# Designs tried in a protein design run: designed miniproteins, single chains. Part 79

Each design is a single chain, and the fold is of that chain. pLDDT is the mean over its residues in the fold that is shown.

## One batch from the design tools (miniprotein)

Design m2741
Fold by ESMFold2-Fast:
Structure m2741 (fold): chain A 75 residues (1-75)
Amino acid sequence: MKVVAASGKGIKEGEEYAKKTGAELVTARTSAEGVLKADSKGATEVDLFDPSKKDAEEALKLAKRLGLEPTVHIV
């Protein structure tokens, strides 16, 4: 299952992307929190919207540890 995790300025674009792709949308304060929410829903892939550089780094490490395939979208 594919989940879109959106934070901050990326929430609007993440919502649009989720609607177009049929993915579930989760909103979070950080991309790392978004990865944890995606994992709790049984996601195998997560699309991250509006991660800051350090937030993206943390989220990518966490996703790899949990066995999720992350994709970062810079908005």
Scores: mean pLDDT 79

Design m2742
Fold by ESMFold2-Fast:
Structure m2742 (fold): chain A 89 residues (1-89)
Amino acid sequence: SPELESIRKALEEARKLIEQGKLDEAVRIITGILSTLEYLDLPPEVKAEILAEIRELVDKIRTKAKEMNNQELLDKIDEIRARLDRLEA
């Protein structure tokens, strides 16, 4: 589906931004993906795969945010983690 392809490309872009230390930009992309997933009907197996990849990226951002003592970014990550938990239920 075009939506799934867009999600895959967005995940790759988020990964690159994390590697570049552009964490706020990566968070914006991840937030966009989550908004799409909240309205998009995907097969359970595909949804689980995408959510697992998002969780890996979120964990990487959280680790870097802690090293930077960036509380605003940590608060955004906690919101994203809550959204992931709701999507996995």
Scores: mean pLDDT 88

Design m2743
Fold by ESMFold2-Fast:
Structure m2743 (fold): chain A 92 residues (1-92)
Amino acid sequence: MEEEADRHYEEGLRALKEGDYIAAARHFQRAVELRPDDVRYWEALAEVYEKMVEDDPSDEGARGALVEAYRRLIESGDPEFVARAKERLAKL
């Protein structure tokens, strides 16, 4: 399970670098499904949905997914991710 999650995470990072936000979101979504306790995956998922919302502010699905990713980062208790996620969520 962990190796499969990391594989999706790496493929998502590649897609994100290429500007393929839909492919990146699918890979990061699969990674968080396999390992919901890994905050790196939630941060990456938030980053891609931030870009999708910037491209299309009317995308309610991307906005909803972004809110959920921020909530998971806040629930992680990691001060770095908590502070940034709260700031980003407040500006949505």
Scores: mean pLDDT 81

Design m2744
Fold by ESMFold2-Fast:
Structure m2744 (fold): chain A 70 residues (1-70)
Amino acid sequence: MDAEKISKAYKEAVEKLKKEIKDEKYAQEGIDELSRLAKRLAAQGASAEEIAEAMEKKVEEIIKKYKEEE
């Protein structure tokens, strides 16, 4: 169950970045940041809920910054 929650949150985060960020390079950098964040938190023993929430917050931060630059 926990792995499914993390997987779902990651897929939704990646799809949101690709839809909101039209620059493929910028979107890929955002995806790489999400991947690193999720792996780091998992290595620290964070729960699936904590990892999912952190990824969602990071997605919103990346999208907001991109839209301010666009």
Scores: mean pLDDT 79

Design m2745
Fold by ESMFold2-Fast:
Structure m2745 (fold): chain A 75 residues (1-75)
Amino acid sequence: SSLAEAGRRGAREAARMAEAGERAGASTIDYNAFLGYKEAGDEEAAKAALEAARAGSSGAPPQVIADLSRRAAEL
């Protein structure tokens, strides 16, 4: 689906940004990829994207980390 394609593009862009040291931006893109995969019903890709988003969130505000944890619990 177009949502899954958007998720795949987002995940590739996030990987490039993480390699460049832009981890917070990469985390945001991975989180958007997670939402797209979840809506498309691709549970495995959604879980992988959510894990990548959480891994990149170490420098994020506590409220963002809490939201990511809550979203992970919904899977």
Scores: mean pLDDT 68

Design m2746
Fold by ESMFold2-Fast:
Structure m2746 (fold): chain A 98 residues (1-98)
Amino acid sequence: EEERARQGVEDVVGSAKKAAESKDPTLAASYFTAAQLIIVAFIEEGHREAAGEGLLQSAKVFAEAGKVDLARQFANIARDLGLEETAKEIEELVEKAK
């Protein structure tokens, strides 16, 4: 169970990095969607902690790449999924990454 969750977090972060680095808007959107779908799957399987970790680490990747709008989208996804603490951490990260 933990190994599966850890691997999924790595997959989410990997997709976030590809979304942040891609110069093709369509390809970037595809990687962003892939990360979001993995997060939704975590919530559906009851892995809320792994979902929060994936969202926060991905938002950090976006913020470090200057993609603050993508990080804010992940904060909104966290709120929609009931991960209010994660959403607050992402919002603080975005403000700090100015």
Scores: mean pLDDT 79

Design m2747
Fold by ESMFold2-Fast:
Structure m2747 (fold): chain A 62 residues (1-62)
Amino acid sequence: SAEELREQLIELAELKAIQEALAKLPDPDEITVERVSETVVRATAKKGDEVVVAEQVVPEVP
């Protein structure tokens, strides 16, 4: 269904955000993922006092 596809696209966007955050900060002490809007997810990676953020847009379902 379109709803199931949307959930899968959201999960893919979350995984992409995590990968981008890890590319900027490879071995973080923690990483968190949150949905900041219906179309954007954000991953935050922290290591000591260093913080990096990566955002991904959730693709539109036809």
Scores: mean pLDDT 81

Design m2748
Fold by ESMFold2-Fast:
Structure m2748 (fold): chain A 67 residues (1-67)
Amino acid sequence: SLLETARRSAEKARQAVADGNLLEAEIWLAFGLIHLAIGKLDPSVSPETIAEIERLVDEAEAALRAA
């Protein structure tokens, strides 16, 4: 699903930050943000699932901007 792609992209962005690969982290963060934005348009997805994935994307962005 789009939201699962957003979750995996946020995880990959976080890993890229940990590895010191900030360019790769930017690419994965962009992928996560795009897929999250589109995935949120699905009315069948629970607000709790959306909030969890938004949190993961926000954490990935915060980690990247702190690096």
Scores: mean pLDDT 86

Design m2749
Fold by ESMFold2-Fast:
Structure m2749 (fold): chain A 66 residues (1-66)
Amino acid sequence: MLREIVSEVLGVSPVKDDDNIFKDLGGDMGKIRQIVKKARERGLELSVSDILNNPTIGELEKKIKS
């Protein structure tokens, strides 16, 4: 689910575990807020600070799965 949201918001596919949302996928603060909004709409507990502290896809998935 998280990879689908990131792919949809950032317009990139495929999305890999080691992809950095800011450096590799071209994310900015507006897109980060959109990812958080869509994740919460899908029942995922995610915040902007979670993405800032865990900017890779794999790290972010570990954060929401634990």
Scores: mean pLDDT 80

Design m2750
Fold by ESMFold2-Fast:
Structure m2750 (fold): chain A 101 residues (1-101)
Amino acid sequence: SEEEIRKTVEELNKKLVEALKSEDPEEFLKLVQEIFEEMKKKYPEFSEEIDELQKHIEKQVNEALANNASKNELDRLKAIIGFRILSEIVNIELAELKKLR
């Protein structure tokens, strides 16, 4: 239902906000993984797209850490990643709502 889709999106957005509050890159990646696992559980048809996004995010964070990125650089990267995850959540919401038409 539309209400169930809206509630799932609200829960995912709350988890994303908590991930972005994390100062530890390892904890951030763990929380992002939990978000993606929840998304794949609720919307299995998006699993391949979500897996590719997760792989890119892990690569970006690990490369930043390997290059001794500053706190400011890591905070900017987290913001960019947060926006990409939000965009994916919106994409899934719109696709699921379209099915109810």
Scores: mean pLDDT 86

Design m2751
Fold by ESMFold2-Fast:
Structure m2751 (fold): chain A 95 residues (1-95)
Amino acid sequence: REAGLESERIMVEFQQKALNKEEYSAEIERHIRGNERDTLLFLVKDGKVYVGIVHARDGEYSYTTLDTEGNVVSSGTFATEEEAIRGAKEELLKG
């Protein structure tokens, strides 16, 4: 989906910028240990960081959203990366 691909690119760029923040890098890196093709989504709101991870596996794309302590809050699986990124983003915006 054209809109989905554009949103994905923006979220990836946002994630790259967020990884340069020392405050949250350690928690994020611990969670993605062993997950090599993950797209990390960051939402900073009210001084808190909400993290979503999209993982590609066997032609399926799954998301996992984390609370501020790194605990799994929500997850879902989709046929496309764009749908998984959208799902993660919608869950992060709810939190």
Scores: mean pLDDT 59

Design m2752
Fold by ESMFold2-Fast:
Structure m2752 (fold): chain A 78 residues (1-78)
Amino acid sequence: SAAALAEAQALLAEMERLVAEARTADLDTAKRLTERVQELGGRVYEIAMRTSDRGVHEVFERAVEVAREAQEILREKE
């Protein structure tokens, strides 16, 4: 549905914003931001599992990539 796609896109946009913030944050802040990215990614996954919308599944694939990027940023800090 259009509503499900819009919600998934908004969650992905927030994940991308948090990852950008994590890049310049200290370790403790980056950990909290990364945990939030994982939480939002889980919400995108939940939407994707309940919707056969191709657009939602594409957003989910990007969300997985963004979540991995967040983990890489955290690893680079320590």
Scores: mean pLDDT 88

Design m2753
Fold by ESMFold2-Fast:
Structure m2753 (fold): chain A 88 residues (1-88)
Amino acid sequence: GYTIKISGFVDADKLEELLQPVIKEANKLGTRASIEKVSDTEVNIRIGSGNYDDTLKSTDIIVDFLTSKEMQEKVKSLGSTKPLVVTV
């Protein structure tokens, strides 16, 4: 499986709420994506292995959303002064 690491935001619990719709969409592909709170400002998204192709597609859906204009605008509304730092 893959782990996407996210930092640079104000509130991990609020970020988890914002990520729920995209996690649900990724999981429609038959993978198991879940959110793990690492600290008050850091979250991991863990993507469980179904098949390799579905795992890659789910990772792409999540990364595309995290780097989207919509997500950057939502992160600013949470009080973040910087874009999300996303590491795969």
Scores: mean pLDDT 75

Design m2754
Fold by ESMFold2-Fast:
Structure m2754 (fold): chain A 70 residues (1-70)
Amino acid sequence: LEEILKKIEEVEEKEKKLLEAGASEEEVTLQYNVLLLTEVFGYSQAEAAELLGISPATVSRLLAKTRKLL
């Protein structure tokens, strides 16, 4: 539980930094959902893509982008 809460906090910090960098609220929400599914809930990039209805390439790109911006 504590480990999951810490991961959620890390994802929220990344979201905050993306908003400060000028990303749109909708774009940040999508990136937050991707990070939440993959880093907090432990889904693979392919599984997160299926759950969100986007391509695995989009999930991979969003994860790489957030990691480089922070």
Scores: mean pLDDT 71

Design m2755
Fold by ESMFold2-Fast:
Structure m2755 (fold): chain A 90 residues (1-90)
Amino acid sequence: SEVVELLEETRKKFEELRERATDPRTKSALETAIILLENGVKNKVSKEQAIRMLRGIGKYLEAVAERTGDPVAREALELVRKALEKLEEL
């Protein structure tokens, strides 16, 4: 599934960001997002389910980025936006 492949690629990018993250709030948000993405891949979620999940992750990361000013949280948010755009084109 192209949906599952996109979620797995996003998860891998989030793992890389988690390794670079120093702010505990950003680390926690990325860990939560990685679990959600991993579950989406494992359960072979539909395009509609993937969109809802990514929107939720994006909203959470936006709040963290605003509260912390962390560029890693901003980078994660941009990855979610890019994934949503690609997913909508499928």
Scores: mean pLDDT 89

Design m2756
Fold by ESMFold2-Fast:
Structure m2756 (fold): chain A 75 residues (1-75)
Amino acid sequence: HMEELKEKLKELAEKAGQARANYVLTRDPEARAEYDRLMAEIGELMEKYKLTPEEVIELFKPLTDALNEAVKKRK
């Protein structure tokens, strides 16, 4: 259901944020590839579940918070 989907997307967004922060700090192309992979996975999940604009707005805050949290942890 949507609650589980939101938690999954939040987890993926947090991991993507951490991968991006690692790339910024290390300049490791593997970290960039991991970030790109996670973002693609998020996009596929949203498409698979045919999320409406309203549902996407509801998901936006947890995803944004997770990404900001991950980036702040790594500076």
Scores: mean pLDDT 69

Design m2757
Fold by ESMFold2-Fast:
Structure m2757 (fold): chain A 90 residues (1-90)
Amino acid sequence: DPAAEVLAELKAEFPEIVERGEEAIENDDSEEVEEVLTLLGAMAASFAVAGDEATAREAERARDELLLRWAEKNGKLEEVEKLLEERRNR
């Protein structure tokens, strides 16, 4: 199954993707932060569709944690926390 092979590869690269996001936040690279957040969101959706709920949840958690760190750095923590709460209620 080609889709399962792609997901296995992404799962193996997951720690490096998270580290890339953390480094982008430290370097004030907003474009890279947005790219990593988009990738983690796409991964979460893909793993959920594939029935790997554990990995999907881990990807969502990593995305939300990076988003909160980036928001805190930009003085937007309260605004982002509200957006994440609204997303949980959908």
Scores: mean pLDDT 79

Design m2758
Fold by ESMFold2-Fast:
Structure m2758 (fold): chain A 61 residues (1-61)
Amino acid sequence: SMEEEVAKAEAEARAIIAENADAPLEVQMARLGELDRKITDPATRQALRRLTHEYLAAQDA
């Protein structure tokens, strides 16, 4: 389902962030961008982009 695809993409994104926690933010963003490029479903891509924006906002706080 779409919900399962979204959940999988969000889990993948969180794993990338966790695996690269000690890396510069630019590297984390590049890895998230690689995931974004592999996603073909617009709704899933929107969910990933939302997660990425929320993560960036948290880093700037």
Scores: mean pLDDT 82

Design m2759
Fold by ESMFold2-Fast:
Structure m2759 (fold): chain A 98 residues (1-98)
Amino acid sequence: MQKRLEELQARAEELRERHADLPEEEQEELLAAWALAQRLQLSEEEKKILEENWAKAEEEERERREKEERELLERGLEVARRFGDEETAAVLEKALAE
């Protein structure tokens, strides 16, 4: 894995240097197309590792979103309680319990 990633990185840098005279948008599009082509040439073993990494990334992103949402609700609840807004506090407490 490591040696192949180093080769891909070196080739990406060569592509950037070779096409440095192209507009920035065209450079990004070319690199994206090249990266996609490299991914399609991955072996079955490499594809499995990529799929496992994707599954982990999705799980981490979900946990982060849930944590951020909960933290926002908790901050809102503290504010509602400080201002004596019992109705808003009750709504936020119900949301946190669900």
Scores: mean pLDDT 63

Design m2760
Fold by ESMFold2-Fast:
Structure m2760 (fold): chain A 79 residues (1-79)
Amino acid sequence: DKEEKMKEEIAELTKELIKKAKDDEVQAQIKAMATGLLSGTEEGFKHAEENVEKAKESEVAKEVEEFYEKAKKLAEELK
């Protein structure tokens, strides 16, 4: 199941990023980004993008951007 595999992939990436992010605010931004992408809606993608911009000021900015690009591509391909 492609959708199930995508959700597992995003969940694992989200857990890994949360472990690297020491700030609760950054962790919340990572979770919001994942939730937005999983919605598959234009509003959800916009919400995910807004949270990526906020997380870019953190120590995990590069990892967050890489996650966003990968997860967004996966979510778009499964429409």
Scores: mean pLDDT 74

Design m2761
Fold by ESMFold2-Fast:
Structure m2761 (fold): chain A 79 residues (1-79)
Amino acid sequence: SEKEYLEAIRRAVEAEDYEAALEHILELRRVGASEETFREASRILGKEISRSADRLNRDELELGVEAGLKLLQEGVARL
């Protein structure tokens, strides 16, 4: 479920495994997660990812479209 993916993202962030956290966010896209779920996932990833999203376009990130997911991926890669 979407909730299980959010829990997996939280655990990955707590373990400082940002690659795993991003992979779980990509799975949320595959299962057709809601905009609300993507917003929560962005918050869980923490300040650096949110900062990258703020610089480009938060709405695209939150909608979970390909551009938004790519922005999350770039944010993780810059950490």
Scores: mean pLDDT 62

Design m2762
Fold by ESMFold2-Fast:
Structure m2762 (fold): chain A 86 residues (1-86)
Amino acid sequence: STSRQNAISNLQIALRYAEQGGDRRGVDYFRTAIRLAQQGNIQQAIDYARRGLRISQDQYRRTGDPNIHRSISYGQQAISQLQQSQ
């Protein structure tokens, strides 16, 4: 679906910003969420993306890195789009 493809694109952007912000654990969760979404495992993709967001939010509270803030914004958009793809 278009919503699933948009979600994957937003997760890829979130992953890139997480990498730039040094959020290695957030990157791992977003990478897994992308793979699951590509496989059509939408519920699991949402779960992993949400876990990645919690990690990124913790990292942002510690660092204030604007790249991590951007990662969080794109990750939140991706989760909303994954929910609409069901």
Scores: mean pLDDT 91

Design m2763
Fold by ESMFold2-Fast:
Structure m2763 (fold): chain A 84 residues (1-84)
Amino acid sequence: SMEEAFKEAEAVFTGLGVAFRAGDEVLSRHELTPEQVQRLDRVALSVAGEAAERFVKEGITPDLLAEAYQEALRRVEEEVERLK
């Protein structure tokens, strides 16, 4: 349906925005090689997909946006620690 398509599109773009903003914040705190940055991009894409699924199920709320952002920060920072 049109409503389902809009909901999924909004969730996907919102998830991408949250995950890549978190990735950019982590990148600003660390000196990484281009290869390491590409690895973090893959983690950000994975987190974006997980966040999008939650947004479809639960709706996009300020609380869920904050939770998704904190989870994205955690996941990307954990990957940085694995690269060291």
Scores: mean pLDDT 85

Design m2764
Fold by ESMFold2-Fast:
Structure m2764 (fold): chain A 90 residues (1-90)
Amino acid sequence: MLSEEEALKIFKEFLEKEYKKVKEAIENGSEEEIKEAIEQFNLNVVELEEWLRKNTSEEVYKKIFPIIEKEIKEVEEELQKLVEERQEKL
């Protein structure tokens, strides 16, 4: 099973990679591509959370969960701002 540090490292690397993909879609994609990128991001987050739950102890998962939720929320808020900024330029 993963340690707290290993689980958080995997999560942060995942989140950075996913953020870059969605940001690229917002900057260069169509409205449909942006919607698909956000939907895929949400699905990938759920899949990773489930994988982390299966690969960590209950105690470790309880410790990392509030950190994971906070970082996901911050990324979602940043992506929403980018979508709104794009709409203002159209």
Scores: mean pLDDT 84

Design m2765
Fold by ESMFold2-Fast:
Structure m2765 (fold): chain A 95 residues (1-95)
Amino acid sequence: SEEVEKLRKEAAEAENKGLEALSRGDYQTAADYFRKAAEYYRKLADHPLLSPEEKERFRLQAEYFEKMADLAEKGDVEGVEQTLAELTAANAARN
């Protein structure tokens, strides 16, 4: 659906902007964008047209980005890097 496609695009854009801010040491901006990404992934996880498997994947994405936002807000760079690595591994395992 158009709504699902728009939410996926907005989530990906927020994720990318958060990672760019993190790479520059702008932790507050990174936290703000990670929170936006989590919000969009939560909307995807609750969308009635998505399969249970897709919803579970988006719930996982939202959970990781919420954790990354909290860590970034505290300036816990090592915690953000570890959480990102865990998310990357989880995504790779799904093939």
Scores: mean pLDDT 85

Design m2766
Fold by ESMFold2-Fast:
Structure m2766 (fold): chain A 85 residues (1-85)
Amino acid sequence: AAAEAAALAAAAVQESLATGDWSLPSEAMRAFLEELRAAGASDEELRRALAAGQAAALALAPQLGFSQEVLDEARAIIDAALAAL
């Protein structure tokens, strides 16, 4: 379910913040998109979800203390996912 993919993504982000290894969020993003596709989401719906998620993350980033490097990595992951749709 989408909730499991979201939990995996959150865990991967926490690990990446601790280790600097951004491969895990990329895998979590792929898993999230596959869960949404399995639930019947179209490519257009996936693009809207990624765009909404990116906007929400950018709005919350100053409250969470995310560095610019963390934001740039998150943006690159989302941009790569969007380009693959």
Scores: mean pLDDT 63

Design m2767
Fold by ESMFold2-Fast:
Structure m2767 (fold): chain A 71 residues (1-71)
Amino acid sequence: SSALREEGEKLVEELKELERKGVQAVLDGDMQTAQELAKRAKEIKERIKELAKELEKKGDYESAQKLLEGI
């Protein structure tokens, strides 16, 4: 459904932001912030994978693949 695609796309955007901030935290030597951001990114990746599986179950393989390519 469009709602599953929209949720997944929004989560992919949020994931990219978290990963950019995580890289910056590592470069700054802020390992606590880097670990916290990595944990949040992992949770978002699992949700994206769940949404991709739901899209595949509905026969929307193209949208599922697009979401998985975003992670």
Scores: mean pLDDT 87

Design m2768
Fold by ESMFold2-Fast:
Structure m2768 (fold): chain A 86 residues (1-86)
Amino acid sequence: MKALEEANKAFLAAAEAGDAKAAREAAKKMKEALEELAKRGELSEEELKRAKIELESYVVFAEGVAAGDPEAGHERALALRAELEA
């Protein structure tokens, strides 16, 4: 759990700095950690699904920040979250 939280902090820092490459690398590591936790029974199927939706939404937001348009990134992240939760 703490290792995943630390990876999330690195992801947020990279996104805030507009480093899309670093943000994608951190997101990949978080996905791998989440899937590993699910395989061990530490994370339910529902929790894994929600965590992946949040991660995908944040990747879209980070791409918007990296492109110099955080507002468009935020709108796309919200739209994607709504779509994936439907």
Scores: mean pLDDT 72

Design m2769
Fold by ESMFold2-Fast:
Structure m2769 (fold): chain A 97 residues (1-97)
Amino acid sequence: MSEKELEAEIAIAFLEMAVALARRQTRPLSKEDAEAFVKIARYAAEKAKESGNPDLLKRAAEVIREGAEVFRQHGSPEAQKAADELEKIAEELEKAA
């Protein structure tokens, strides 16, 4: 495993943890929560792209799509906007894989 692949694995693991925390959230997701999550997803996407590893690109896309589904279930306008943005990030990763 290269250093860049290790960085991508760590970023994806952090994103997986963020998805799990969002799924367990009983209060409505705030605008700040949504913006923070999208920032984490973009960071994981960047690290996956930098790794050049198609399996990591695919895994990052899958986790980001899972995050989008969680945000859609929260139903707030901010959550819906975040879900739309997450889906676009995942589509870009799938095309790069």
Scores: mean pLDDT 83

Design m2770
Fold by ESMFold2-Fast:
Structure m2770 (fold): chain A 59 residues (1-59)
Amino acid sequence: SAIEQVEEIAKKLNISTSTLLENYRRGISRGQLLDAASDVTGLSRSEISDLLDEAIKES
């Protein structure tokens, strides 16, 4: 599921899943967050954004 993929991204970034989703939802350092998530996963920024949007819908 999208939420499970986001949990793994949060682990790699050494932050909680709730912090990752809340920062994304609020637009806090969105560019840096997407770049960091892209770097640790190999996914594009747009793929990460789609995953985060889907995880928010699942929560």
Scores: mean pLDDT 84

Design m2771
Fold by ESMFold2-Fast:
Structure m2771 (fold): chain A 80 residues (1-80)
Amino acid sequence: MKLSVEEAGEIMVKVAEELGLTEAAEFARRAAEREKDATEVIDLAAKKAVALSDNETARRFAEKLNEALKGYEVPEVKFL
């Protein structure tokens, strides 16, 4: 399934909010407005979320994101 920039932003916001990463969620919204490629939205937002997380939160973020992206043509996130 093709992932749109808007869908990428929505997924990143939901995963970040589920883990209490409010600043990462806001960054994801802005990335979706700025970037033209869904992969760039995911990459930039994931890097921001991991930078704001301890090791356990970063691992859970990657797990939840990979689960949310399983149906899409996007590489799995590997920032831990």
Scores: mean pLDDT 76

Design m2772
Fold by ESMFold2-Fast:
Structure m2772 (fold): chain A 86 residues (1-86)
Amino acid sequence: DEEIERLIKEAKELAEKTAQEADPLVGGMLLREVKKMIELYKEGKSIEEIINHANGAIVLANMTGSPTAKKFAEKLEELIKKLLEK
């Protein structure tokens, strides 16, 4: 739980940095996806839905080519791995 919360916090911070330093539109989209994932996680329901949102955000971040967006994608990949471990 603490590990998952840490990864979500780090992903949110990287999305905010992407908005500030690289692309406000893309960063805003990444931040929206993280906020949706937080909502789903708090509702305690579908891990599959959280993973689907994470995968969408990873694809968008990787297509952007920004170093900050790449680190964001890496954090979401780590988050997916931890969610699957339960």
Scores: mean pLDDT 81

Design m2773
Fold by ESMFold2-Fast:
Structure m2773 (fold): chain A 107 residues (1-107)
Amino acid sequence: SIKEKVDEILKEAKLGVATALEAKIKDNPELQAEAIRLVETVVNELERLFDEIKEMLTDEQAKKVSQGIELAREKLQYAKKTGDPLHALQAGLSLIQAVRIIEDELE
């Protein structure tokens, strides 16, 4: 179901954020790479979900979700370029906010 997809994407986004924070604290390059991978997976999954449901959202909700995805992609590119887990953290937080807008519409 769409709700199950939303719940899974939100869970993955939270894991991405937690992994990015751990990568920053431990200065661990393997965790940095994993955080980027997790956040990138979430961006791709959320974009696919958004394409499926955007007609069900209000114009304002769709705009906020689209902006959140764009911001996450921008920050993810900085994370890849700099290796700074702070950018991956910021991307993940943006995705969590976007997913919650979709979750609120479904409830």
Scores: mean pLDDT 87

Design m2774
Fold by ESMFold2-Fast:
Structure m2774 (fold): chain A 97 residues (1-97)
Amino acid sequence: AEDRELAERLAELMFRALDAYRLGDAEAAARAAAVIEEGLPDLPADVAAAVRAAHATDPVGGAIGELADRLRELMERSEEARRVIERLAAEHAAAVE
């Protein structure tokens, strides 16, 4: 259950940050930063620190890259996490026009 719950939170945060960034305007980076900061308390402290550091280094893509790497690791070790990530990714893709 823990890996599934973590995968769900990481995937939701990643897609929410991608949505904030998608508008491509001058405020997109600040919007994505706000989304990331709001999501960090729901993550394990080590993961939250890594995501924050990645975002500080690359405000445009660092946090997304870190979240994607963590999601890939979860998919490799947990079948429940993989199914949740695949479902959320498909739902996100269907919502994007």
Scores: mean pLDDT 76

Design m2775
Fold by ESMFold2-Fast:
Structure m2775 (fold): chain A 84 residues (1-84)
Amino acid sequence: STIEDILAELHAALPEIEAALATSTLTPEERRYLEAVIETARTRTKEALIRTIELLYELTVKLHKPDEEELKHAEEVKKELIAQ
């Protein structure tokens, strides 16, 4: 259910995510992440969601973002996906 809830939230957020992707202020890494989120929201597949989580990790490491709780949550979701 948690995975289905996340996929449903991403699908509902599609217009806002697509608007963010259209902004010229995004780095290449931020663009790749948002493109993966859009793909996940459209396809609603476990594989696309895992890729999105991996790109979020790469983006967080590269940008030195201090959001350890978001990173931990993403890793836990990824582990749950792999375990299923």
Scores: mean pLDDT 71

